# Designed miniproteins, single chains, continued (3), part 89

Each design is a single chain, and the fold is of that chain. pLDDT is the mean over its residues in the fold that is shown.

## One batch from the design tools (miniprotein)

Design m11281
Fold by ESMFold2-Fast:
Structure m11281 (fold): chain A 64 residues (1-64)
Amino acid sequence: PEPVSFSVTLTSDEFQTIYDQIKAALRAAGYGSDQTARDMALGLQRHGVKGGTSFSLSWAPPSA
């Protein structure tokens, strides 16, 4: 597993917007996973992230 990092600037605190932006950031980083994007969006929303927030994320996706 190789670590992947990317940056996102959220425009809303609504799940659908967060999910869409996370998914776009993952694709831009060369990794397209709906499941990963969904899980990350849910985690961010539960953390109380708000629109206008910028952050960097990294994790080691399964490579097999």
Scores: mean pLDDT 68

Design m11282
Fold by ESMFold2-Fast:
Order: structure tokens, then C-alpha cells, then sequence
Structure m11282 (fold): chain A 73 residues (1-73)
């Protein structure tokens, strides 16, 4: 079983990946780019075993992508 910290990080990364995909499918290129950049950074931290940093980066990427999506109304 994954550790709780690792599971938490993976859940956040999964959520960010879903937002990246949805933004790309919707044609919101800027939101998709920001989500994809955040996802790449979070996955790198996860791969390094830094689960706390991976979670933080995934949450930050999600917040930033959603803010951009709101501004493109």
C-alpha cells in the first residue's frame, strides 16, 4: 500500500491531470499549459520521493489553472 503522504500526493496529481486534460479538450490553451507545467513539476517531486512538495505543487498548479480558466469567460 502507498503511504498516506504518497497517496495524498498522487490524488492531487490525478486531479491536476484531469484539469489539464479537460482544459485542453475545451480549447483553453493557457489553463491547459499552466496545469501541464504544474503537473510536470509535481510528478518530478513525487518521483524524487518528496510527497509533501509534490502535493503542494499539484495544489498550486490546480489553483493557478482554475484562476486562468475563470478569466477566460
Amino acid sequence: MLSEDELRAEAAITGLAAVATASREAGNEKAAEVAEEGLERAVEALRAGDYEEAYRLAEEGLREALEIAKKEE
Scores: mean pLDDT 82

Design m11283
Fold by ESMFold2-Fast:
Structure m11283 (fold): chain A 65 residues (1-65)
Amino acid sequence: SVEGEIKEALGLIYYSLGRKAMEKGDYEGAVKDFEKALQLLREGGASPEVIADVEKALEEARKKL
């Protein structure tokens, strides 16, 4: 579905933004971006592997808070 494809694409964009926030030491921003990415990727039907990568990144960001 087009809606699912758009949500997955947006989720990947937020994942990229979260990773950039991590590189800059913006851990609060990274958590917000990864949480949004995870929601969108789940709704968009992303693969379990992609979802696991984002969950791991979110956990790493939360440990920095």
Scores: mean pLDDT 89

Design m11284
Fold by ESMFold2-Fast:
Structure m11284 (fold): chain A 61 residues (1-61)
Amino acid sequence: MSEEQAKKLLEEAEESERAAEENRKRAEELDPNSQEAVSLEVAADINRIAAEINRELAESG
């Protein structure tokens, strides 16, 4: 893997982490039993997993 590819993966991981944090905070502002809060929690989990994958790919190259 090139250093440029690794840098791009790390940047994408940081963006996904920020999106996950924003989704989590928005979910906390809602009723936890609402469908909207559940959807935001799922989106936060997906973004967090994407960030972890991108970091692992950057580290393994």
Scores: mean pLDDT 81

Design m11285
Fold by ESMFold2-Fast:
Structure m11285 (fold): chain A 92 residues (1-92)
Amino acid sequence: SKEELWAEVDRAIAHLLNYLGKKALEEGDYETARELFEKAVELNPDDADSWLLLGEAYYKLGEKEKAISYFRKAVELDPENEKARKLLEELE
């Protein structure tokens, strides 16, 4: 359906935003990374990896409580995500 095609486009854009956000994190541009990951979770809110990356960006910005909330969201969406579980356990 047309709705399914738009959902696929949104997922593709979210994946690109995650890629660009990871590059921003590697370069120490945490504000740009946060903005890119926030857009990624808007487009694909069911992607645990996007929530995990958003949490990492907030943690780098010193926003520990926001980071914890986003790591919890990642674990809720994907309980088998080892990285999200370890980060949440480490910070709680």
Scores: mean pLDDT 88

Design m11286
Fold by ESMFold2-Fast:
Structure m11286 (fold): chain A 60 residues (1-60)
Amino acid sequence: GKARAEELIEQGREARRRGDYAEALRLFMQAMEEGKDDLKTMLRAIAEVIRTSADLSGLN
């Protein structure tokens, strides 16, 4: 649900801050699944996946 998706987004951001991009991507993808019934939360999780992928690819 939405609350779990928000928690996963926060955990993903923490993983990304530690440089654990693989863990961050897993957490954000799980957040997308948990938040799929809430458009704002799902779009936020998608944006975090895109940003994390760009960071990993050196595009940020």
Scores: mean pLDDT 82

Design m11287
Fold by ESMFold2-Fast:
Structure m11287 (fold): chain A 94 residues (1-94)
Amino acid sequence: EEAKQYLELGEEYLQKGKYDEAKEAFEKAKEIFKKLNDKLGIAASYYNLGKVYEAQGNKDEAIEYYEKAKEIFKELGNEEVADVLQKKIEELKA
């Protein structure tokens, strides 16, 4: 799927420290998942955007995206992932 290819591309850019290209790829994935009404894909895209902002040291924006991902995972009943995200948010606020 095209959206999954953008998630993979974004992860490659993130690993290489190409943060602007990573954000662009994850935003494209998010828009495709939104058109497909794929809530899990939207949550994954928010999580990955949070990772980019965290890597850049932009903690406030990272928290915002992790909160968006957490809320969707909670709605989907994925409490384990939501709990992991809550812990990341608390660590970033410390």
Scores: mean pLDDT 88

Design m11288
Fold by ESMFold2-Fast:
Structure m11288 (fold): chain A 65 residues (1-65)
Amino acid sequence: MMELLRAAREIELIAQKYGVKAKIEVEGDEIRVTFEKDSPKAQKAAEEMKRLAEEKGIKLKIEFK
């Protein structure tokens, strides 16, 4: 539980670092990230988020609008 909340915060910071807008939701054991648009910066942010989730053993779903 604490690791899931920390991962969600780190995911928010990654989005801010790349200057991209994303909706971040926690649903049970999964973090869902929806980017407002597909862009090179959004792709880099998504890759960093995926790596973070894999290292922490957290289920992550990423979508682009």
Scores: mean pLDDT 80

Design m11289
Fold by ESMFold2-Fast:
Structure m11289 (fold): chain A 81 residues (1-81)
Amino acid sequence: SVEERFFETLRRLQELVQKLLEYGSPEEIEEVNKIAAELQKEIEAINDELKDSSREERLKALLEKLEEALEEVEEIYEEAE
């Protein structure tokens, strides 16, 4: 389900962000913080634009942005390994 994918993607993103904040270089931490700030802005924009839309439509839009953020964070994490 979209909801299941949303929460799994969010969990994975939170896990990788936590690891990078704990073990990453200052440069990697700065990159992660920039990704997090941009994601927060995108989430706020989607919630405003889709306020009259179904929960499923909002979750799909949010999932797309979470998946993009996860890919960016995974790239930082892979470079650190």
Scores: mean pLDDT 81

Design m11290
Fold by ESMFold2-Fast:
Structure m11290 (fold): chain A 73 residues (1-73)
Amino acid sequence: MEKVEEAIKYAKENPDLTPGEIGRLVQEVIEAGGSRREVFLIVAAAMGKDETAADNLVAGYDGGQAEARRLGE
């Protein structure tokens, strides 16, 4: 989605964003129908990190989801 791409680009160009500004961008991406990975890309970019940091956040979340599914049975 075009709005999601703009938000990710804005976060990459503005690494000094406050936590509140990061939260606003994340909310805008969610409302625009962005994926969880796109949300993590904004957070990683705003922290001055690359896509590897976003992928690590996704991997950690997926590991927790796998454990939750096992416990849900």
Scores: mean pLDDT 67

Design m11291
Fold by ESMFold2-Fast:
Structure m11291 (fold): chain A 86 residues (1-86)
Amino acid sequence: SSEREKLLALAEAIQRLREAIKTRKIDPSLMSPEMIEAMKNEDFEKLREELKRWLEELGLSPEEAEYAADKFVELFKEQREKEKLG
């Protein structure tokens, strides 16, 4: 794919993650099948590792990818706990 297409995909992914954090709403269409399975099984450690790997592949530094993955998992845990309470 062209450099433009790669940059657009990266920008879209970052924007969706920012929106999820800001609005506290998770978009499952953003995620790989492995991430979706980890979310379904509430395997937060696997979810963090898969998300970190995906973000590094998109061009984030390992440190930034780890930070973003940790924040996303925290958000996901809060959403799941809130849903269980009604």
Scores: mean pLDDT 68

Design m11292
Fold by ESMFold2-Fast:
Structure m11292 (fold): chain A 90 residues (1-90)
Amino acid sequence: DGVDKLIAAMQSVRTNLNEEIAKRYDELIAEVQRAKEAGASTAEVADIAREGLAKIVEWAQANEDESTVNLVRFNVAGVNGQIDNILKLS
C-alpha cells in the first residue's frame, strides 16, 4: 500500500527532530490517515502530504535557525521523493 509507505517515511524522518517540528509531522500523519480512512485516492493523499510538508518547511523558516531549516528541507525532499514513487503505483 503506497499510503502506508508514505506514513512510514514521515514517521522515519521525525525521530531526531525537535518536539515542535515532530508534532507538526504527527498532525500531518494523522491527516493523511484520516484521508485514507475516508476513501481518498493515492493522488489526493499525495496532495495533502505535499501541502502539509510545505507548511512544515514554512513554519521552520519562521521559527528555527538556518541549520534546522536545512535539515527539515532535506527530510521533506526525501518524503516528497517517496510520494513521487507511490504515485507510479496508482
Scores: mean pLDDT 82

Design m11293
Fold by ESMFold2-Fast:
Structure m11293 (fold): chain A 60 residues (1-60)
Amino acid sequence: MEEKAKKLYIEYLEEAKKRGIEKIGVTAPNGETIILTKEEFTDEKREEMAEIGVETFKKL
């Protein structure tokens, strides 16, 4: 379940980046939204955001 959720989240973030979204929002486990600009959305940040997203999903 967790690995599948992480893959789906990574695909979501990749899709957002590919579509040229200027700002990408990720919901943290505490309910806050973390906003990144597309310039800040590197491969490293993508992995970090996917991990946060999976933790949020596990809590829900």
Scores: mean pLDDT 67

Design m11294
Fold by ESMFold2-Fast:
Structure m11294 (fold): chain A 72 residues (1-72)
Amino acid sequence: MLPSDAEINEALADIYEGLGDFYKSQGKYKEAAELYRKAAELYRQSGPQFDDRAAEVEKKAEELEKEYEKAK
């Protein structure tokens, strides 16, 4: 059985979220925020059941962007 596009998008979203968490731990907030935004988009493309997770990851991106903007 081939994975559906939704299953592939969910798996990719999980990878991008994990990379975002890793970059955040390295203090790379801009890169982490970009990865979280990609993860959120992929979760939304995976189906409405992932909307809450997408919103949570999108909020993580917004929080990091605010921290990055404070350094301007």
Scores: mean pLDDT 80

Design m11295
Fold by ESMFold2-Fast:
Structure m11295 (fold): chain A 60 residues (1-60)
Amino acid sequence: SAADAADGAGAAAVAGDGATGERLAKQSEPGNPEAARKAAEAARAGDGVTAARYAKQAGL
């Protein structure tokens, strides 16, 4: 689900697995695509806090 994908993206980013976090963020179906994109970028950079924040703003 979108919520599971967002939760997994944040956890993966915190663990330093930016690739998994980015993939999970992209698989979520957000109400705000720009926020989802920023979440994926933050996850790729290893910034789990920012990734989780943007995932929530995407409506996840």
Scores: mean pLDDT 65

Design m11296
Fold by ESMFold2-Fast:
Structure m11296 (fold): chain A 66 residues (1-66)
Amino acid sequence: GPLTDEQLREIAKEVGASVSQTREAIRIVTGQPSEEAVERLMTELGMSREQALKLLSLFSEHGVPL
């Protein structure tokens, strides 16, 4: 489902990322397999593997199609 700006702020805070990084991450995670999405979150957004995995978990909990 669509994420609100408030949901994006809360997810960003939880994973230690910016709101703009979290918004861009939706494009990455919805366009490719989860394994490739983790790799791209790390390489394109500078996230750690731990941050990337936490972000995918939170997106899944909020109904983002992975």
Scores: mean pLDDT 79

Design m11297
Fold by ESMFold2-Fast:
Structure m11297 (fold): chain A 96 residues (1-96)
Amino acid sequence: NREELIERLLRLVDRGVENGETITPDSVFKSVEEAWERVMHELVERYGREEVRRLIENGAFLAAADELLARNDGSEETATLAGQLVRIDNLLRENA
């Protein structure tokens, strides 16, 4: 279940930060983790943490990408972030 995987990834990131726990990724989590960390950092810098959680937490990464493109600030950065969300969705599908 992709939504459950997204929620688990968000909880692992938050819990790791709070408790200093080491996230030991398997091949799935490692691939997703690398793309996720970069995308989340850039999205939080641009839109803020609460808005980023809203976009991703209850939706597919494709839905988040579509919403970012629909907001269309005309920036190449927004298009790049949408592309990275599509990449993360593909990684989750390949490894689900």
Scores: mean pLDDT 53

Design m11298
Fold by ESMFold2-Fast:
Structure m11298 (fold): chain A 70 residues (1-70)
Amino acid sequence: SMAAERFEAFLARAAARGLPQEILDALREAFEAYLAGDLAAAEEHGQKVLELLTPEDLEILQAAEDEVLG
């Protein structure tokens, strides 16, 4: 789907900017759970992302989002 393609582009940009693989994996798992309607799993993986994120990682995510959205 277009949403999945855009999300994979976002993850690729975040990875290129140095986002740790563990956070990339947790973000992918959260998104896939959300698309599947498994809100409990999406929340669990999202919480793991928030636990692992540093301020530098947040800047990477913001830059990756800006690149994908324009």
Scores: mean pLDDT 86

Design m11299
Fold by ESMFold2-Fast:
Structure m11299 (fold): chain A 60 residues (1-60)
Amino acid sequence: MKITDSQFDGLLSVFGITGLSDKEREILKKAIEDFLAQNPNASIFELKEVIEKTIRENNI
């Protein structure tokens, strides 16, 4: 499942995430898209957990 750049930017804004490089944005966007492909009814709280885990594991 793919998300638009505006949807992705909206999620980053809601969680207060700033200062990402283009590569870090691609890593996070892919992690969210991969999670949503397996969990299409995921809540905003589950997406937050995926984002936080991806940031930690990729040293963002």
Scores: mean pLDDT 79

Design m11300
Fold by ESMFold2-Fast:
Structure m11300 (fold): chain A 101 residues (1-101)
Amino acid sequence: SSQANDHLAIGVDHLNNRDYQTAVTHFNTAISLDPDNADAWANLGKALFRLGKLDEAVDAYTEAVRLDPSRIRDAENFITMLRMQGKYDEADKLIDRIAAL
């Protein structure tokens, strides 16, 4: 919907300004209006990762790839960042969940 796209755009602006909590609120609203929007799920994952909410970020990236398999690159980049931070369990969890799709 147009309203979902508006919340996605506002969320991206907040994400770019490092207002991660406000970005999450807008992405959640976008998803509630259009749950099939893979862009909203991928951006939610980015914001949650910046907040250290790693399990929720794994859930969001899994849903983004489920809805749009071309989003696998975003998930691969997230896996790389998790491994660089020594978050191997979270990286393996995301790999396993994507492999199960």
Scores: mean pLDDT 88

Design m11301
Fold by ESMFold2-Fast:
Structure m11301 (fold): chain A 99 residues (1-99)
Amino acid sequence: APSEAELEAEVLVGLGLMWRGIGNIFAKQGKYEEAAEAYEKGAELAERAVEAGEGEVRREALRTLAEILRDLAEAYEKLGDRERAAEARRRAEEAEEAA
């Protein structure tokens, strides 16, 4: 049976993906400031999932984090914020390498 920590990590991944979805809706509307805020919330939840999770759940959380951070980087590029875009891409690469 999954541990309490594994269940917490899976819920946090789900919440991160929900915020990614919200960010995608804003991005489709050209609302990149609101998209970035939603992606930042999703990334925070995915990072908490990485801390709580072990094994396969942790690897799923790391992949989810990398995907959200790539979306965040694109939103920052659309806003002209090259420094925050580069930082989000660097964090995404680190999460992918750790998975």
Scores: mean pLDDT 90

Design m11302
Fold by ESMFold2-Fast:
Structure m11302 (fold): chain A 94 residues (1-94)
Amino acid sequence: LVEEVKSPDVNKQIEAIKKAATSPDREKALEALKAGAKSPNPQVQKAVIEAAATHPDVEVGLEAAKAVLENSKDRDLVIQATAAAIDVIGRELE
């Protein structure tokens, strides 16, 4: 997963991030999502935000959204990452 997220192929990076969103291995999911958040490609960072919002583990979702917030300078991606973090917290409160 982490190796595929670091791939120069954007489609492979996005696929690895989607796979991380459904992974039962919390540490592998976190490593892959954090690696995707460091990508200079906005499509890869957007895939991390979507994975964060839909991940069943609240801690994985929050850490992934936080990684995008720390690494992105794109205003729209920062807004989307913030919304994903709120959605993850909302699931825990329900």
Scores: mean pLDDT 75

Design m11304
Fold by ESMFold2-Fast:
Structure m11304 (fold): chain A 74 residues (1-74)
Amino acid sequence: SLDHEKIEKEAEELVKEGERLAKAGKGKEAAEKYLKAAELYELLTLNAPSEELREEYRKKAEEAREKAEAALKA
């Protein structure tokens, strides 16, 4: 059903792009990338095949949200 591998890769790429934008001083653009990554990790959390993966994805979603908030305040 849900392509977990593809979604995880997209989320990882969005986090990396957000990090690059944040370093360039583009906080608003960085936050947009981080928030999209958080949404994808939340989707993975809901459809996770194990508790370990669910906790990992939830943590990654929270981290992405925190990075987005920090980028907007910079």
Scores: mean pLDDT 86

Design m11305
Fold by ESMFold2-Fast:
Structure m11305 (fold): chain A 66 residues (1-66)
Amino acid sequence: MEVTREVGEKLLGIGIGVDAGLEGVKNGLSAEEAEELARRRARELGLSEEAIELAGETARKMVEGS
């Protein structure tokens, strides 16, 4: 299977979002705080704008669904 840079960055974004979301659920963070945490972590790694957004959305949904 071909893994493009864009696909790789999105997968990394999801992973960051899942990690931040789980941390948020365990530590009682709000959905907004978990989203900001995930977006910040993705930005620090220099990910694309789409990957940063995906990280935040993933973390937010994990907290909202808990």
Scores: mean pLDDT 81

Design m11306
Fold by ESMFold2-Fast:
Structure m11306 (fold): chain A 63 residues (1-63)
Amino acid sequence: MEEIRKELEKMKKNALKVYPQLEKELEKIVEEVLREAEEKGLSKEEAMNRFQKRATRLIVLKS
């Protein structure tokens, strides 16, 4: 779990450099994906893919 959290936090920080206004929404996505990773036993790659898909959808909807 710690490695997954670390990677998702890095992805969030990278997205915030471009979209600082989405901080709360991106934090929510990190928490949701971490919960799913814990409950479902997701791999790091699967968790990162889920974050990427949801963050991309959020950006498209907010742009």
Scores: mean pLDDT 82

Design m11307
Fold by ESMFold2-Fast:
Structure m11307 (fold): chain A 79 residues (1-79)
Amino acid sequence: GLEEAARSLAEAAAKGDVEAMEQAIDRFTELMAKEGIDPETARNIARAVALAARDHGVSPQGAAEAALKTAKDLIEEAK
């Protein structure tokens, strides 16, 4: 689900694994699109998560939680 996708994305980004990060971005975007969110918006959120997970002082868990909150807020707006 979205929670797992957000965590996988943040962990891949923190490791600097470009291939895993790209796959995780695609998966997160797919799940958001199924909930009615624009794919461009979903990819921008995924990229923001990746950047946050790479920053000093931001944990992968913290980045994933922030992304999940933003995703849920957008899904509720799309309903």
Scores: mean pLDDT 76

Design m11308
Fold by ESMFold2-Fast:
Formats: structure tokens, C-alpha cells, sequence
Structure m11308 (fold): chain A 72 residues (1-72)
């Protein structure tokens, strides 16, 4: 599963808040929502400078999770 470690997420949040970057801090706070919503994911990708390949990896992981939820 594509997921940021808890330690890395906490460090990024702390650094964003110290730098006064409220927009970046919001992205990290919405991290759980990023995995569920394509619009939120694309917004976060622009803020974080993620590549197209990284975005596709996250979308693939989400599709696999949805397939597991079906359990059919």
C-alpha cells in the first residue's frame, strides 16, 4: 500500500507549520482523504511536487484496496 510513514508525516507537518506554510500543512492534515479522492490527491501532488508516476502508483494502490473491499 502506498502510504507515508507516521514519522515522516509528523515531521512534514511540523516543518510546514514552522515555515508558516498553511497550505502545505492542510495537505498533510488531509492525508487520509488524499487516498480516497482524486481531486484532493491531484491538489496535494501539485503542492508536494509529486511526479505523474507517483500519482499513478497511489491511484493503483487505491484501486487494489477497493477490489479487496468487494471481496468477490
Amino acid sequence: LVEASEEEKKKALEEARKAGNEELAKVFELWDDILEDDEVLEFAAKVLGLSEEEIEEIKEARRKLRERERLE
Scores: mean pLDDT 60

Design m11309
Fold by ESMFold2-Fast:
Structure m11309 (fold): chain A 65 residues (1-65)
Amino acid sequence: SLEEATQQTVDEVKRAFQSKGAMEGAIVLDKRLDELREQGFSRDQVMAVGQAGVQTLKDMEAAAK
C-alpha cells in the first residue's frame, strides 16, 4: 500500500515535470499528498511520500541542467 502510493506519486510527479516543468510537478505532488491524507494514510506516511516526491523533483531539475 505505502510502496504503491509512493511509486504512483513519484511516477505522476515525473510525468507532470516532463510535460510542464517543475511547477506542475510540485502541484501534482501537493494534490497526491492531499489524496493520501483523505485515504487515511498517517502523517508519517504522507511525509515519507512527500520527501520522495521532493527528491524526485530535485533529481529531475539537476538532470535538466
Scores: mean pLDDT 85

Design m11310
Fold by ESMFold2-Fast:
Structure m11310 (fold): chain A 70 residues (1-70)
Amino acid sequence: SKTAKLVGEILSAVGALLDGDYETALREVKRAIELAKESGDEDDLNLAIKVAKTISKHHPEAEKLLKEAE
């Protein structure tokens, strides 16, 4: 399901963030945002945005994803 894929991408993004791999974290959260937009689920999109905001504190490229999610 799209929700299972989204959860998988978020978990991968969080794992990469904990490892300090901000490039992988950004790639995975970008996929999560794409999946959330496709599903039309606002809760899933809000969750992906919160993860992207956390990544943006370490990598400014995540700010672009936040603007694209609005």
Scores: mean pLDDT 75

Design m11311
Fold by ESMFold2-Fast:
Order: C-alpha cells, then structure tokens, then sequence
Structure m11311 (fold): chain A 59 residues (1-59)
C-alpha cells in the first residue's frame, strides 16, 4: 500500500540522517506491519553505515 511505501522511505531517510550525524544506533517502535516497513527501508542503509537498528513491537 502507499502507506507502507511511505514508511519504507521514512525509515531509509532516518537511517541516512543518523549516519550523517554520526549516531551509533536508531530505534523504531510501532505495530508489526509499520515496523516491518520501517525496517525494510532502514536496515540496508544502517548496515552500510555501521549504524545499529533497534525495534520495539507494539501490540
């Protein structure tokens, strides 16, 4: 859905910003579906930049 694509893009941008700011980690929180979308965008960028990704699943 368009919503999930927006969250993937947002996750990617958050990871890029964290890398530029020299942050060691970023954390996402949300329901399972939103969290999966964030991580799909964020994880590849974060791993390439050496940024740790944390996730908290809300039910």
Amino acid sequence: SSHKKKLEKKGKEIAKKAAKEGKKSIDFSGNREDLEAFLKGAVPVAKAAGVEVGATRLT
Scores: mean pLDDT 83

Design m11312
Fold by ESMFold2-Fast:
Structure m11312 (fold): chain A 118 residues (1-118)
Amino acid sequence: MSDKKARELIEEGLKAYEAGDYEAAIEYFRKAYETSTDPKLRARSYFLMGVSYAEMGDYKAAEEWLDEFVKETEQLDKQDQEMFLLALSATSAAFKSKGDEKAAEIFRRAADKVAEIL
């Protein structure tokens, strides 16, 4: 499938996420990853799966998908790695602000791993 289809699937997943339908969001992001050969789109899909699982309180799944995200970021240029590092740090801060210390720690650890690649 084309990378255009993967972007369309990410957009549909984001709509489901905004509606609070995290299970539907995860399915869209999974399909986006499966259809894409672009490491940046695959990384974005894994990141959004991690966020969606964390919102559901499935911290183990969130950690597993963020580990795959970190692996995909190794194939990106430094500018894209820096953008994802900022996104991870912002997401960690957002979870901490909501009192979700476990989700905050998961995203902080992923940020530390991306920082080691930079």
Scores: mean pLDDT 88

Design m11313
Fold by ESMFold2-Fast:
Structure m11313 (fold): chain A 83 residues (1-83)
Amino acid sequence: SSKEKLLKAIGLLLRGIGLVLDAERAEKKGNYEEALKLYEEALKDYEEALKLFKEVGSPLAKLVEKKIEEVKEKIKEIKEKLK
């Protein structure tokens, strides 16, 4: 149902936010490999949430698209630091 998809998408969004917070903590400590892994896990959760939000027509899709772009930029920055 649309409500079940919405709740699943919200759960994925919240988990993704938690992973970004963990990644930011790892980044502040200079643990770039751990930060990269956590950002990549957050990106996966956000992309799945976006698909579900789009399927149910939720305005939260726009918020998740912005979060995806922010995490993609972070992944690019961390990868440059690991070179």
Scores: mean pLDDT 91

Design m11314
Fold by ESMFold2-Fast:
Structure m11314 (fold): chain A 63 residues (1-63)
Amino acid sequence: SEAKEIAEKQLQGAVKLGDAKALEDLAVRFRELAEELAQINEEDAKALEEMAKKAEEAAKKLK
């Protein structure tokens, strides 16, 4: 999905930069998008929830 592809690229970019705040901000945005998509596209919603978890884990590693 397009949403998943964009999310993956954003996550990879923030991880490469080592920016904990950017990763935290991405996690919040991914969760918000997952909530919006939950009733429309369950597969994309689940993918974004997983991306949010990965962003949070990456941010914790940098702190």
Scores: mean pLDDT 80

Design m11315
Fold by ESMFold2-Fast:
Structure m11315 (fold): chain A 92 residues (1-92)
Amino acid sequence: SDALVEELMAMLRQLAQEGARISAEREGTTVYITVSGLNTTQAIAFALWLIGLDLEGLEIEVKIEGGTLHVRISGLSEAQAERLVAFILSLQ
């Protein structure tokens, strides 16, 4: 859903404004996002929020390693994947 991708982009912008560092890599219609620089509370809150997006229809897998979240998003269209990566590059 384009709406769910836009909600994700809005949350990533907020986290970047709060000092998070965000990078992304793309493989076809799968996007791998790395979010670092979060405190424990922010990391847990974001992971729980992402579980909510998965339940709403985005295909999301989350792995927490210390202060870094590894997020895998699959089932995107090619246009959605391109837009999401371009957006993340614009946050840096």
Scores: mean pLDDT 85

Design m11316
Fold by ESMFold2-Fast:
Structure m11316 (fold): chain A 66 residues (1-66)
Amino acid sequence: LSLNGSSQGFTLNDTETGRTLLAASRSEDPVPAFIELAKKVGKKIQTYPSDSQEVRDLAARVNAQL
């Protein structure tokens, strides 16, 4: 899984297909839903050097519960 942050919110994407699996707006806490999806697909979120600190922190919070 990969995590992308934008002005619209956060998306959790499949690294193999590039498809968005789940989207969350900036007005909501995305962590519970992203944990549930990551558990369902059995994958951790991968982080990259180009990721913002916000994306890395969010990925770490989700991955800590897996």
Scores: mean pLDDT 83

Design m11317
Fold by ESMFold2-Fast:
Structure m11317 (fold): chain A 89 residues (1-89)
Amino acid sequence: MLERGKELFQKALEAINKGDYEKAKEYVDELERLLKEHPDNVELLIQLGIVYYKLGEYDKAIEYFRKALELDPSNEAARELLEYVEKKK
């Protein structure tokens, strides 16, 4: 769901990989705006968690993955990502 969310997520990751952190922040801001409109969107929460992890903001990444698990406790991707980031911190 939310094709725009998937597009923004991919663009944010591409910007980070290129070292364009200003552009990455612009895409993150747009993803957070989408999240305000769709606060129960589990995929969007996971996408924000991944982007914050890639930016080195581990506490924010953990917060988003926990929110995803609160909404969908059976979400295997969110559980695995949460465990991974907590071990890296």
Scores: mean pLDDT 85

